# Designed miniproteins, single chains, continued (3): the designs that were tried, part 54

Each design is a single chain, and the fold is of that chain. pLDDT is the mean over its residues in the fold that is shown.

## One batch from the design tools (miniprotein)

Design m9783
Fold by ESMFold2-Fast:
Structure m9783 (fold): chain A 88 residues (1-88)
Amino acid sequence: MELEKELLEAARNGDLEKVKEIIEKDPSVLYARDENGRTPLHLAAEEGHLEITEYIIEAVEKYGLDPSILAEPDKNGKTAAHLLADRP
């Protein structure tokens, strides 16, 4: 859906306010994946958007979503934690 694509783009671009707006409308969009199997959490972590990464982790708990999303690998076997740790 359009909202899922918008969230993925906002997470990649570091638009924290847009991320908050979308998640408050429909928290289930946090399960969205791009063509590489990356969730909004993966994209925020890869780009080093720490505030967005932290917000997503808190939102998963706050809205009672499946916490396995925090440890889900992308198509290359990389979790959000791996992507964050690979930064210089």
Scores: mean pLDDT 80

Design m9784
Fold by ESMFold2-Fast:
Structure m9784 (fold): chain A 88 residues (1-88)
Amino acid sequence: DLNEQLLEAARNGDVEKVKELLAQGADVNAKDKEGRTPLHWAAISEKADSEEGQKVIDLLVNEYKADAEAKDKNGKTALDLRMEKFPG
């Protein structure tokens, strides 16, 4: 499943795999069992503050137009989750 691979690649900060999967037609707004999109996972990735993590977020939002307002099952956007993980 391309969408499951995209969610994993986004969480891992794997820029090249994210590009490959999106080029193959993976849904940029795919949701997992928690309602989380690739953008949600990229935002809370251990690599979110790295150059690779920022490139994944930029790719999802600016090139593939990911819905930054998409909410998970708890009503949280990617930015909401990011701010909870890195408060201050």
Scores: mean pLDDT 83

Design m9785
Fold by ESMFold2-Fast:
Structure m9785 (fold): chain A 58 residues (1-58)
Amino acid sequence: MELYRALEDFEGRNELHLSFKKGDVLEVLERVGDHWLVARSLKTGKVGFVPVSYVEKL
């Protein structure tokens, strides 16, 4: 399981984005280009696109 931590809050602009709070742990499922990851929130179980610059690998 590839775990990342949120470095800051992210509010998604649409239903494809995953919104999260600083400190949330995300499971990365797929890497999409240089700017986006597909991740699952361990807190909510929801899946969506997250910006690479907002998270760090654990």
Scores: mean pLDDT 85

Design m9786
Fold by ESMFold2-Fast:
Formats: structure tokens, C-alpha cells, sequence
Structure m9786 (fold): chain A 82 residues (1-82)
């Protein structure tokens, strides 16, 4: 979805605009990933913060049973962990 694409790209303003337009922050893609999963995989801390502030579920699991935090830890995204 556009929100998944913006989150993966680190497009903070695009993420905000899509949420304001009624995008579902918890929508899952074909792999069961939410925008939060994609932002965490890419290490986009500002997008992660905006998504969480707008009701993104940090406990949501992808098709591999992983949360966004699990992905961040596995990829060494230290800027998201602390």
C-alpha cells in the first residue's frame, strides 16, 4: 500500500499525510507486515515514532511470527532499540 511504501522509504511527511487521509496504520501486506515492520527493517526511527503515536500495534506479528522490534534487534537497528 502507499503507507507501506512511505514507511519503507523513510518518508515522514508522506506517512503523516497518508494517516491524515485515513490510511490504516495496522494494514498488513502479502507477508503479514505492517508499515511499522517495514520502518523498523529500514531503521527509520522518525517513521517508527509517527506510526506508534498514531496507533500502530507494536505486538503485531508478520508471517514469520516476528514483531517490528524483533526485526530491529535481528538487523542491529540500535537507533530503534535505545
Amino acid sequence: SPLHDAARAGDVEGVKALIAAGADVNAKDANGRTPLHLAAEAGHAEVVDVLLANGADPTAKDNNGKTAMDIAVELGRVNLIK
Scores: mean pLDDT 84

Design m9787
Fold by ESMFold2-Fast:
Structure m9787 (fold): chain A 83 residues (1-83)
Amino acid sequence: TPLHEAARAGDLERVRRLLAEGADVNAKDLNGHTPLHLAAREGHLEIVELLLENGADPEAKDKLGYTPLDLAKIMGHEEIVKL
């Protein structure tokens, strides 16, 4: 979805706009990733915080069983892990 693309790209203002337009914060792509998974994997701390404020599920599992926190740990994004 556009929200997945914006979250992966680190486009904070696009994420804000899409959420304001009613985008599903917990939508899953073909791999079971939510926007929160992609923001966490890419290390976009401000987007992770914004998605959580808008009801993103931090316990959502992708098709491999990984949560957003698991992806942040694998990629070494310590500030996201500490949230």
Scores: mean pLDDT 85

Design m9788
Fold by ESMFold2-Fast:
Structure m9788 (fold): chain A 100 residues (1-100)
Amino acid sequence: SMEELNRQLLEAARRGDLEKVRELLAQGADVNAADENGRTPLHLVAEHTHGKTGRELARLLLAAGADPTARDKDGRTPLQLAGEAGNVEVAEVLSEHAPA
């Protein structure tokens, strides 16, 4: 089901699994799917995946149409979560792609 594809996408994003994220997006998973906390794949990458892998995942999700302005249930954007997590590489990508 689409709900199952979306759940798998959120889990893959939380784990920083670049190849699984790419595979699930190719299968039609919703890049803007949200978990029970309102967190999208981009939120989960921003909080959990640092370094080169986090940068590549953030770029992949944005290229697939991820909304960088989406807010979780606590009102946080992916950029705010990256800042709170000290995730410099993802914060740089999100800052370059933030709306004016």
Scores: mean pLDDT 88

Design m9789
Fold by ESMFold2-Fast:
Structure m9789 (fold): chain A 77 residues (1-77)
Amino acid sequence: DVNAKDANGLTALHRAAGAPETPDTVATIRALLAAGADVNAKATGSGLEGYTPLDLARLSGNEAAVATLLEGGADPS
């Protein structure tokens, strides 16, 4: 399940969005969105509760992830 949460309460999309900017990270985000990942999923793990993938991309300074998530329909609010 592409929307399953790991031991930290993060989906695969959260982890990809919060990673350093690389071509592989952007490709992973696109692949997860194409597989039906919830672009607006909220994290449930300690220290990151309520964070969306877009929130993590902004926090990490990953500009390509921010752009890719917004193009994928992420809620900017």
Scores: mean pLDDT 78

Design m9790
Fold by ESMFold2-Fast:
Structure m9790 (fold): chain A 110 residues (1-110)
Amino acid sequence: KADALIQEGINKLSDGIIRSLKILKDSKVPQDVYDQFKKQLDTFATRVSMGMRTYNIPGIKKTQDDLKKFMDDLKKKYPKYSKSIDKAQSVIDKGVDEAIKLTEEAMKLS
């Protein structure tokens, strides 16, 4: 069912976010960097989940682009942690790509 595919996509998104936060924690980024990242990811997760439920794939991709710009700015401000931020972004992007594929499958069932 379409609802099951959406829920699976939300779970994969959540797993990516959890892993990304662990990467930053293990990399010992400053608390303020971690807090900024976590706040942005909370907003990101809400927007992507809403895009999935409404089958708004362009909206999900725009939300992903907005997050990339945030991370690029964060890397410029904290270049010492650039590699850790890149690794965190990579696991989030993988989760989002999987969520988009599941959303596309759900759309075909609707």
Scores: mean pLDDT 87

Design m9791
Fold by ESMFold2-Fast:
Structure m9791 (fold): chain A 84 residues (1-84)
Amino acid sequence: SSISFETVLELLKKYDKDGDGFLSKEELKELLRDLGYNPSDEQVETIVAEYDDGSGRIPVGKVLERLGFKPSEEDKKAIEEEIK
């Protein structure tokens, strides 16, 4: 199944409730579920721990890298404009 960058961007906007470009563990879990994954809490904790900057949250750019997307500078700007 193909997951589009546009779909991921819409889900990031939906689940980044703080609008700061970071996802919490809970927001990441819901995003992955909407993308057709069924992660356990332990699996989400592992992903956050791999990419956490010390805040207990993961930057949206790292979520995109983890999902196999390589955002361009235009894509990064689109993410910032949608979140803000």
Scores: mean pLDDT 68

Design m9792
Fold by ESMFold2-Fast:
Order: structure tokens, then C-alpha cells, then sequence
Structure m9792 (fold): chain A 64 residues (1-64)
């Protein structure tokens, strides 16, 4: 489901597929969530930087 999320804290990407972001950054969801090894990731685009990547759901909160 499409949606807008906001970063709860800074995050540094651990893999090339992940996105680094800063607290308060707005992230637009581009596709359905993915589950890898019991961890849920969102495929997002940063509205601040225009960069796309995977972010762990525990570091973001859903907005409207």
C-alpha cells in the first residue's frame, strides 16, 4: 500500500540496497513492504534527496 512515512532517527545503510536517512526525513513508499529474515523493509523514495532504497520499518512512522 502506498503511503508517506517520516524517519524517527538517523540511519546509516548497512547494504547497497538500503537508504541512509536523517531524523525527520520524509519518505514516500513506492511498493508493498518486503520481509527479509523476519525484518520488514519499505522500498521508499526520500522527498529530501530524491534517492530510493530499502529502509527498516522500525526506524520510520506512517503519516497520512
Amino acid sequence: MKGLYQALSDYTAKTPEELSFKKGELLEVLSDPVVVDGKTYLHVKSLTTGKEGLVPIDYVEKLE
Scores: mean pLDDT 80

Design m9793
Fold by ESMFold2-Fast:
Parts: C-alpha cells; sequence; structure tokens
Structure m9793 (fold): chain A 60 residues (1-60)
C-alpha cells in the first residue's frame, strides 16, 4: 500500500474532499492527476480528494 504524510493542515471546502492535520498519515487510493489524489485518513477512516502539494510520499 502507498502512504503519504500531511505536510500541513488542510480544511476541506467540499464534501468530496477531506480535512487533515500536519503529520497525519493518509493511504493513497487513486492518483487522479498530478494535482489531486484520492486518499483515506488512517485516523478517521474517511476518504476524499486532496491537493498533492499538501502531501509527502512515505516509503515504508
Amino acid sequence: KLYATALKDFEKSSEESLSFKKGDILEVLEKLNDAFWKVRSLKTGETGIVPTEYLEIKEV
């Protein structure tokens, strides 16, 4: 599975998106394009589309 770490806090502006805090671990579900990925929060279990500039890929 591919994971990403949140580089900074993000507040969702739509129901299709996901809010997260800096340091949260997100599972990458789909890479829609270079700017937006569909992720799942490991903290809440919620899924949403988020901007990739807020994410750093974590190799585990």
Scores: mean pLDDT 80

Design m9794
Fold by ESMFold2-Fast:
Structure m9794 (fold): chain A 79 residues (1-79)
Amino acid sequence: GAKLSEEQIAEFKKAFSLFDKDGDGYISKEELLALQDKVPEVTAFLQMINEADKDGDGRVSFEEFLAFMTAVKQEKEAA
């Protein structure tokens, strides 16, 4: 996959911190649902997480978030 720049990773960390209100490194699916109206990318992210969520605990890690944002960036560059 394409390597993200340090600036991109820092920007995603800032975005993740806005969603991660507990500061534990996870975002709840309910929190993402509340944000989908403000951030369209969250809707696509929720669909990806629903397919990948094997534990059903309703939490999203920073690694999953970063992987999604990397994929979204690649699609925007390919379009």
Scores: mean pLDDT 65

Design m9795
Fold by ESMFold2-Fast:
Structure m9795 (fold): chain A 74 residues (1-74)
Amino acid sequence: KPVTELGRKLIEAARRGDIEKVEELLKQGADVNAVDENGNTALHALREVTDPEVAVKLARLLIKYGADGSIVPK
């Protein structure tokens, strides 16, 4: 199936700014480039993180796990 439960939880955790949960899900094998129904990845969800320090830490963590920054939402 195209979207796993782990991929969905990863995007939700990133949107909340939950660094520990994002790392836990990535260690469980979540697809770092998983997309939601709108084509948004966990990197795109960082736009909703209000704390810039948390957003930067999450972006670095996602990139470390192979997040593709070239995936652009419309």
Scores: mean pLDDT 75

Design m9796
Fold by ESMFold2-Fast:
Structure m9796 (fold): chain A 90 residues (1-90)
Amino acid sequence: SKEEEEKIKKKNLELGKLADINKKLGEDGDTPLHLAASELSEESALKAVKELLELGADVNAKDKNGKTPLDLAKEAGHEKVAEVLEKAAK
């Protein structure tokens, strides 16, 4: 049906976005989720992390230092962000 074709198309677009949203950035190899988790404002970090998780960002991605987004959230003192990332790691 047209609804099933649109659902598959949306899933393929999400898979294409996953290649971009899991793209390693800069010399440290941080993904967008790493950068979101380490934002200066916990409120902004929490919003960005939730949006990236909805898009299927990889919570287990490691940067060049072997750190996950959860590790960066803990280093930044973002306890609410850390809780969201721990619950997403299933």
Scores: mean pLDDT 74

Design m9797
Fold by ESMFold2-Fast:
Structure m9797 (fold): chain A 58 residues (1-58)
Amino acid sequence: EIEELKKKAEEGDAEAQMKLAVKLYEEKKYEEAIEYAEKAAENGYEQAKLLVEKIKKE
């Protein structure tokens, strides 16, 4: 459930932040996807940084 992922993401779980960002991107909620992808990138998920750039370009 998205609610569970959001709770883990707010607690600083980088994996949950990345997974939530991907789900938001698939739902075309690009602004929210960028916010969570940025948090994941700050926590060491380098691929999340590429996702942020991809969303901003689209």
Scores: mean pLDDT 78

Design m9798
Fold by ESMFold2-Fast:
Structure m9798 (fold): chain A 59 residues (1-59)
Amino acid sequence: DPRVEAAIQKAADVLGASKEQVIEILKNHPQYTNGTLAGVLGISVGSVSLIRKALGIEV
């Protein structure tokens, strides 16, 4: 999904990290809300929700 890829890339660019590090943050913090992760990753709540659904993570 191009939107998922773009959202991961944007978060990576904001954090100065790799896309793999962004995915690791999302996988290692299933207990955080989409809002909390949006603040941490510097992307929208909708983008966090989209990535989490693509990774099979529920909130």
Scores: mean pLDDT 79

Design m9799
Fold by ESMFold2-Fast:
Structure m9799 (fold): chain A 117 residues (1-117)
Amino acid sequence: GPSEEVLKEAEELLKAGIFPARYPVDMSDVNARDELGYTPLHELAWNGDLEGVRELLARGADVNARDILGNTPLHLAAAAGHDEVVALLLENGADADAKDDFGYTPADLAKLGYIPL
């Protein structure tokens, strides 16, 4: 798994509204994972890229993919406040009741406005 330093850097970037991309996510593989378990769908959901999310889902991206902390793309979109991306993910079978490894649902993270790491 990633080091505690890696997780702290990711937490600070996410709190600043920046996706913690350590390496380019391979967009040619819609289900590729970086060292934090992030897929392209996680990144575009966090960024609120509605058209990019739609394209990835059309290409067979796993709507319920989990990062190393159990967060799905829906958790990230909800934490970032991207309501249109949240709606699109739910329309494509995202689990609204999914809990991350800390027990947070997407709705819980929407209330927090950030992702605890």
Scores: mean pLDDT 80

Design m9800
Fold by ESMFold2-Fast:
Structure m9800 (fold): chain A 79 residues (1-79)
Amino acid sequence: MLSADERATLRRAFEALDKDGDGVLSYEEFGHALRGAGYSEEEVEALFAEADKDGDGVIDWDEFLALYARLKAAGRVAL
C-alpha cells in the first residue's frame, strides 16, 4: 500500500510527465522519463506493457500507481 505522501509525490511526477495534460502518459513520455533514469529501451517496453493492462497504448493514473508498487516490491524505484 502506498502512503498518502508517496501518492502525492507520484501525482506531481505524473502531472509533470503528462505534458499535454490529457490525464494519461503516452509511451514516448513514459519511455523518455525511464531512459533518463537509466532504463534500457527493452526494459521500458516491458514495464510499459506491464503497466498498460488494458492495452490502449497509454498509462492512466491507476496503472502508474500499480507500476510504482510493482517496482517498489522488486527493489527498483525510478519514477
Scores: mean pLDDT 71

Design m9801
Fold by ESMFold2-Fast:
Structure m9801 (fold): chain A 71 residues (1-71)
Amino acid sequence: TAKEYLEKALEALDKGDVEKAKEYLRKAKELAKDNPAAVGYIESALAALDRGDVETAKEHIEEALAVLDAS
């Protein structure tokens, strides 16, 4: 599920594996395509990682998880 890939992305970031986190975020985005709010947060997380902002990326991943949990 999209939630499982978002959780894997957080685990990858905790290990310092930014590229693996981006891979998991792209998979989560594809699985969450019917939820525009979740997609938006995932895209914001990817953009944060592209500029090296891991903490902001984690915040956006948590927002995406919250949106999916509310659905």
Scores: mean pLDDT 85

Design m9802
Fold by ESMFold2-Fast:
Structure m9802 (fold): chain A 156 residues (1-156)
Amino acid sequence: SLLDRAAGLAENGGIGLSLLEGNLRRAADEDPASRDGLSQAASLVSKAKDLFKRARTLLLDGSDLRKAAELLGKGMEYLSQAASLLASTARDSTSLSPDLLKDLLDALRNLSGVALGLADVMRQMGFEETAELAERAADALTEAAKELGKRRILAL
């Protein structure tokens, strides 16, 4: 069902957010010059993760689908902010290891796919505002991946 698909995407999103948070904290430890920006991005990702977890619970029991959509939308707003901050930080940083850059790129690309999937299912369920927020998050994640990809080439 659409509801099962939404719950599964919220679960996969939560896992992806946990991986991104961990990778951002590792990056903050590796690059002292970018530490504040990367730590702030990790904190925003942590907030998105909590909202995705709460939304998944509501999706699984079907008790308040509008609230689930609102929580996912808010999570997408935090994720967009984190991605934009990461893209900005990446433009000024060249000291991240190639392996960590790969891990960050993989996490951003995976989350972009989850965001597009959530946009599709939320739109089908009638939650257009949440779908639009998810599409904006996917765009922000793609831009962050593009900026990090430039840094990976320069690190070779």
Scores: mean pLDDT 88

Design m9803
Fold by ESMFold2-Fast:
Structure m9803 (fold): chain A 78 residues (1-78)
Amino acid sequence: MEALLAAIERLLAAGADINAGDKNGNTPLHIALDNRDIEVANFLLSHGASLQPVPPGPDTPLHVVVKARDPSLADKLL
């Protein structure tokens, strides 16, 4: 879990938009909640994530890492 949170923080530090919508309009926070990942959801909320709906956009590395719950993917995508 801590490695996953560190991976998310690295992506945010690299300029990832915490409120970006994926191809279905889901933000990283929506994905964390769908995964029942309360620790990731709380981390995203503490970094400015919103529950407001957003328009669809491209899948970002942040979406991929949160969907997969795999911190090693951040290293491959960065």
Scores: mean pLDDT 77

Design m9804
Fold by ESMFold2-Fast:
Structure m9804 (fold): chain A 59 residues (1-59)
Amino acid sequence: MKLAVALEDFEDESGDYLSFKKGDLLEILEDLGPDFWVVRNLKTGEVGLVPRRYVEVVS
């Protein structure tokens, strides 16, 4: 399983991106290129798009 950690809080009011909190563990499901990943938030179980700049790969 490829994991990332959220580097800061992110709130998406549009519903286009996954909202998360700093320190949340995210399972990387799909790599959509340099800017975005599809992830699952392991705390909430929610799946969505995240901007790569807000997360760091840990394993």
Scores: mean pLDDT 79

Design m9805
Fold by ESMFold2-Fast:
Structure m9805 (fold): chain A 152 residues (1-152)
Amino acid sequence: KLKEEAERLKELGRKYEAEKRYEEAARLYEEAARLYEKTGDYRSAATLYRQAAIAYEKAGRLEEAADLYLKAAELYEKTGDYRSAAVEYNLAGELYEKVGSKKAADAYLKAGKLYYKTGDYESAIVSYEKALELNPDYEEAKKNLEEARKKL
């Protein structure tokens, strides 16, 4: 029942995205994601929160897109997909930066930690530098940046 409803909402979301009805597509993908999350299917939920974020970006709804990339990242991290989680935290950081949100530095710091954890020290450095551009007093980002630079 719940997974069948989530798949129907997802297919309806794809139809509205093809019609360029991006905000309605985003809402349907977000509702489908919440149904997957209720079934413990966190990977399908994360993928649908990412699709909803992309649809809100196409609608110009940048803060809502960032909040959904953040949710996708948290669900990928919960499933041990640290590489996908790092990418979604970085995308959330970029959108929060564009809207002047204070959440941007925290999103970049989380991305950098997950890139470092996966051995992608180059992407970790870039993400820590972005966190420090937005918050120069971020002592944890300074420390982690120095540790990442010692791995190259």
Scores: mean pLDDT 96

Design m9806
Fold by ESMFold2-Fast:
Structure m9806 (fold): chain A 56 residues (1-56)
Amino acid sequence: LGSHLARMAREGKLDGVRRLLDLGADVNAPGALEGARSAGHDEIVDLLLSHGADPS
């Protein structure tokens, strides 16, 4: 699930990210927050942070 979350976050697939989190994907999966942030997907960044993603 983590690799899929990171990919969807980087690609801007908000609905995909939301579904994976609902299925129990690790919100701190490597590359998820960084991928969304670097690609400018602010809504996905906010979603991940609201689910407890570590911004460090």
Scores: mean pLDDT 78

Design m9807
Fold by ESMFold2-Fast:
Structure m9807 (fold): chain A 87 residues (1-87)
Amino acid sequence: MTPLHEAARAGDLDEVLLLLAEGADVNAKDANGNTPLHLAAENGHLDVVRVLLANGADVTAKDNNGKTPLDLAKENGHEEVAALLEQ
């Protein structure tokens, strides 16, 4: 799990912005196949999701269970995040 995964899961927008400015891989996968976008979407962090998408996050990436960030947002009831990811 990278620092960007931890910041995205926590919804720490300032840390996400800092790490991306330092060249963090927006599409890095953790041991479960989760990208930072998966973790932000699962936890409903709308502003972090927007920043990750603006920096080239792959909306089609699947975790080790075959789930996309959209699937995780829907499963966890994050309707505004789900709507953003359907664009």
Scores: mean pLDDT 90

Design m9808
Fold by ESMFold2-Fast:
Structure m9808 (fold): chain A 59 residues (1-59)
Amino acid sequence: MELAVAVRDFEDPSGDFLSFRKGDRLEILEELGPDFVVARSLETGEVGLVPKRYLEVVE
């Protein structure tokens, strides 16, 4: 299981990306090219696209 922590708050009102807060833990499910991942929020259980630059990989 690959874990990451959000390094900043991010909200997307369009729903195209996963919204999260700084310090939220996410599980990386799939890598979509160099800049994006599909992740699941461990705080909310929501799944969506996340820009890699907003994440710090922990394990």
Scores: mean pLDDT 80

Design m9809
Fold by ESMFold2-Fast:
Structure m9809 (fold): chain A 71 residues (1-71)
Amino acid sequence: ADEYTKKAEELFKEGRLREAAELAKKALELDPTNKRAQSLLLRVGGELARQGRHDEAAEAALPAVEALKAQ
């Protein structure tokens, strides 16, 4: 399960934001309490928004926001 978060962090460092969001979202789907995946999705969403990619930013941030509210 954490393997997806680790790979997503590597993709984020490479600037591969869409792929990073997809894997971090998958990690969060497997474990909604995964704080690393939640934080990573929020960071990816913030970077996408900064680049003007607002739809992709919302898609990345939404699962993390939902997981935080469920706690």
Scores: mean pLDDT 79

Design m9810
Fold by ESMFold2-Fast:
Structure m9810 (fold): chain A 66 residues (1-66)
Amino acid sequence: TRVLVAQVTAEKGQTVTVKVPAPAGTKVELRDENGNVVATSVTDENGVATFENVPQSGTYTLYVVL
């Protein structure tokens, strides 16, 4: 199951972080305005998923994969 956790506007090359109340190793997807997965990350021990070097400037949605 995918749960929407955030919408963010980011510029190319920026780092995006999101904190989710999920155990370490939970998959998080960064999706573009068309709903395409452009990057994936996993939560660390603090529940933080980090996406470095965003590929394009634009609006993104972040989904937790449960």
Scores: mean pLDDT 83

Design m9811
Fold by ESMFold2-Fast:
Structure m9811 (fold): chain A 58 residues (1-58)
Amino acid sequence: MKLAEALHDYEAKTPEELSFKKGDLLEVLEKINNYWWYAKSLVTGKEGYIPAIFIKEL
């Protein structure tokens, strides 16, 4: 399991994206490219695309 922490709040722009808050713990499921990852929120259990720039891998 690849764990990551949100460095900033993010509001999803589309239904496919995941909203998160600074400090939220995430599981990185797939790195699509250098800018977008697919992740699961360990807070809400929802999955979606996240901008990699706001994410710190643990």
Scores: mean pLDDT 86

Design m9812
Fold by ESMFold2-Fast:
Structure m9812 (fold): chain A 66 residues (1-66)
Amino acid sequence: SAALEEAGNLAEAARYVIDGDFEKAREILTEKLGLSEDEADKVIETLKKMIEQGRADGAAVRAARA
């Protein structure tokens, strides 16, 4: 399934963004998903925001339960 392959490649790119390896994330987005460099940068920025929001939400949940 093309949708599953696309989701898998996006998840791999997100893993590299979590690790701070933006060069590898960009390579996956451009080479595996066929995005331009500008499009890849926008996806990386979106993933960074989502990851930071997820960390903030997780910290808030832990604090509320402590």
Scores: mean pLDDT 77

Design m9813
Fold by ESMFold2-Fast:
Structure m9813 (fold): chain A 75 residues (1-75)
Amino acid sequence: LEEALEALKKGDVERAVELFKQAIEENPDNAEAYLLLGRIYLGKGDYEKAKEYFQKAVELDPNNEEARKMLELLE
């Protein structure tokens, strides 16, 4: 997760996506990784993938206000 955040901070979006997907493979309950993937796909204009990732983030962490808010905006 830390390495994925550093890649995103450096603007390496492709590397960040790979590392967030790896983080999910290592810990499937990582709501933060799903939230960040949702943000990345939203930024790319891929609203369907963004919704899928935000929905998963909310399923794992129902109290995540940002993920819930993003789902409401994309519905």
Scores: mean pLDDT 80

Design m9814
Fold by ESMFold2-Fast:
Structure m9814 (fold): chain A 79 residues (1-79)
Amino acid sequence: SELAAIEAGFAALTPREREIAELLAGGMSQRNIAERLGISVSTVSRYTRRIFRKLGVRDREELAEKWYTYVIRSAVDAV
């Protein structure tokens, strides 16, 4: 199922990639993420490209859609 693919994609993210994916999905700019995490904008840009590739998304809008689907499902499945 597509949900299983989404879950596998997010599970394949490193903790840092997951943190950046969450901030991107929340609408934070790469510049603000860089400042918040104490890393360069260039580094955030590289992480963004890796995240998009691992999740099979084209842009932030698709990332946000898949991220919130994943978070909602994870909350529902939490015991």
Scores: mean pLDDT 79

Design m9815
Fold by ESMFold2-Fast:
Structure m9815 (fold): chain A 77 residues (1-77)
Amino acid sequence: MSDEEIERGLERLREEGASPETLGLFRSFALMLNEGGDDDFLVRAARVAIKAGVNEEDVRLAVREATRLAGRPVPEL
């Protein structure tokens, strides 16, 4: 995916009222997937965010939108 597609996804999420945490995680996850990261790596990163105190629903939203943008199925956390 392109940087423009990631920025467009961020703009949409912001307009829909997503938290700053969701926006940051979405960018990070989208970049990880764009650089060839696998589902296991993404799941580990998501779980680290949850353990760090990020709301689980915000993390799940970021995972879902990043995997959708990458054209991949949403992994289970």
Scores: mean pLDDT 83

Design m9816
Fold by ESMFold2-Fast:
Structure m9816 (fold): chain A 107 residues (1-107)
Amino acid sequence: SLGDQLLEAAAAGDLERVRELLAQGADVNARDALGETPLLLAARAGHLEVVELLLENGADIFARDNLGATALNLAAGLSSRVSEEAARLPSRQAVADFLAKKVAEAL
């Protein structure tokens, strides 16, 4: 589905593919079997430009996966799923800082 392709593109940090899929009508809040949205996958991977694009297209910044983790939790490394992934700490910190500001603005 377009939603499944959007989840894969967001996890990969493929900014142009994310833009193309959203233009084709992909659900910006699509969920995988773990309850992960494109925003959650991009945040976990530290893909700041993809995070920005998804939020501009109506991604739910308060969305939680099946473990209760938000995009901010995943970017900050506050989830058991993050501890086993490749070290992208500087890009994750940039995403965490950006999301903390956006969460404050959304409240």
Scores: mean pLDDT 81

Design m9817
Fold by ESMFold2-Fast:
Structure m9817 (fold): chain A 77 residues (1-77)
Amino acid sequence: SLLERAEELARRAGLPEEEIREMLEELERTPDREAVELGLRQAEAALELKERLEAGMPEAEVVEEGRRLHAELVAEA
């Protein structure tokens, strides 16, 4: 579910349990599930790029990949 994906993403990002709980409660109250899904895809892509940068991927390659992912997400919207 979207909530399970959001929880896993927040844990990967290192958010405290209290903040994760507050985020999940807010998402459950959000009627626009398409906006939530798009936001999660963008957050997942951003976290993956951050993890690759921290692992030593050249910044220029991370920027190029980010631009590609952004274009794909805009096309899906």
Scores: mean pLDDT 74

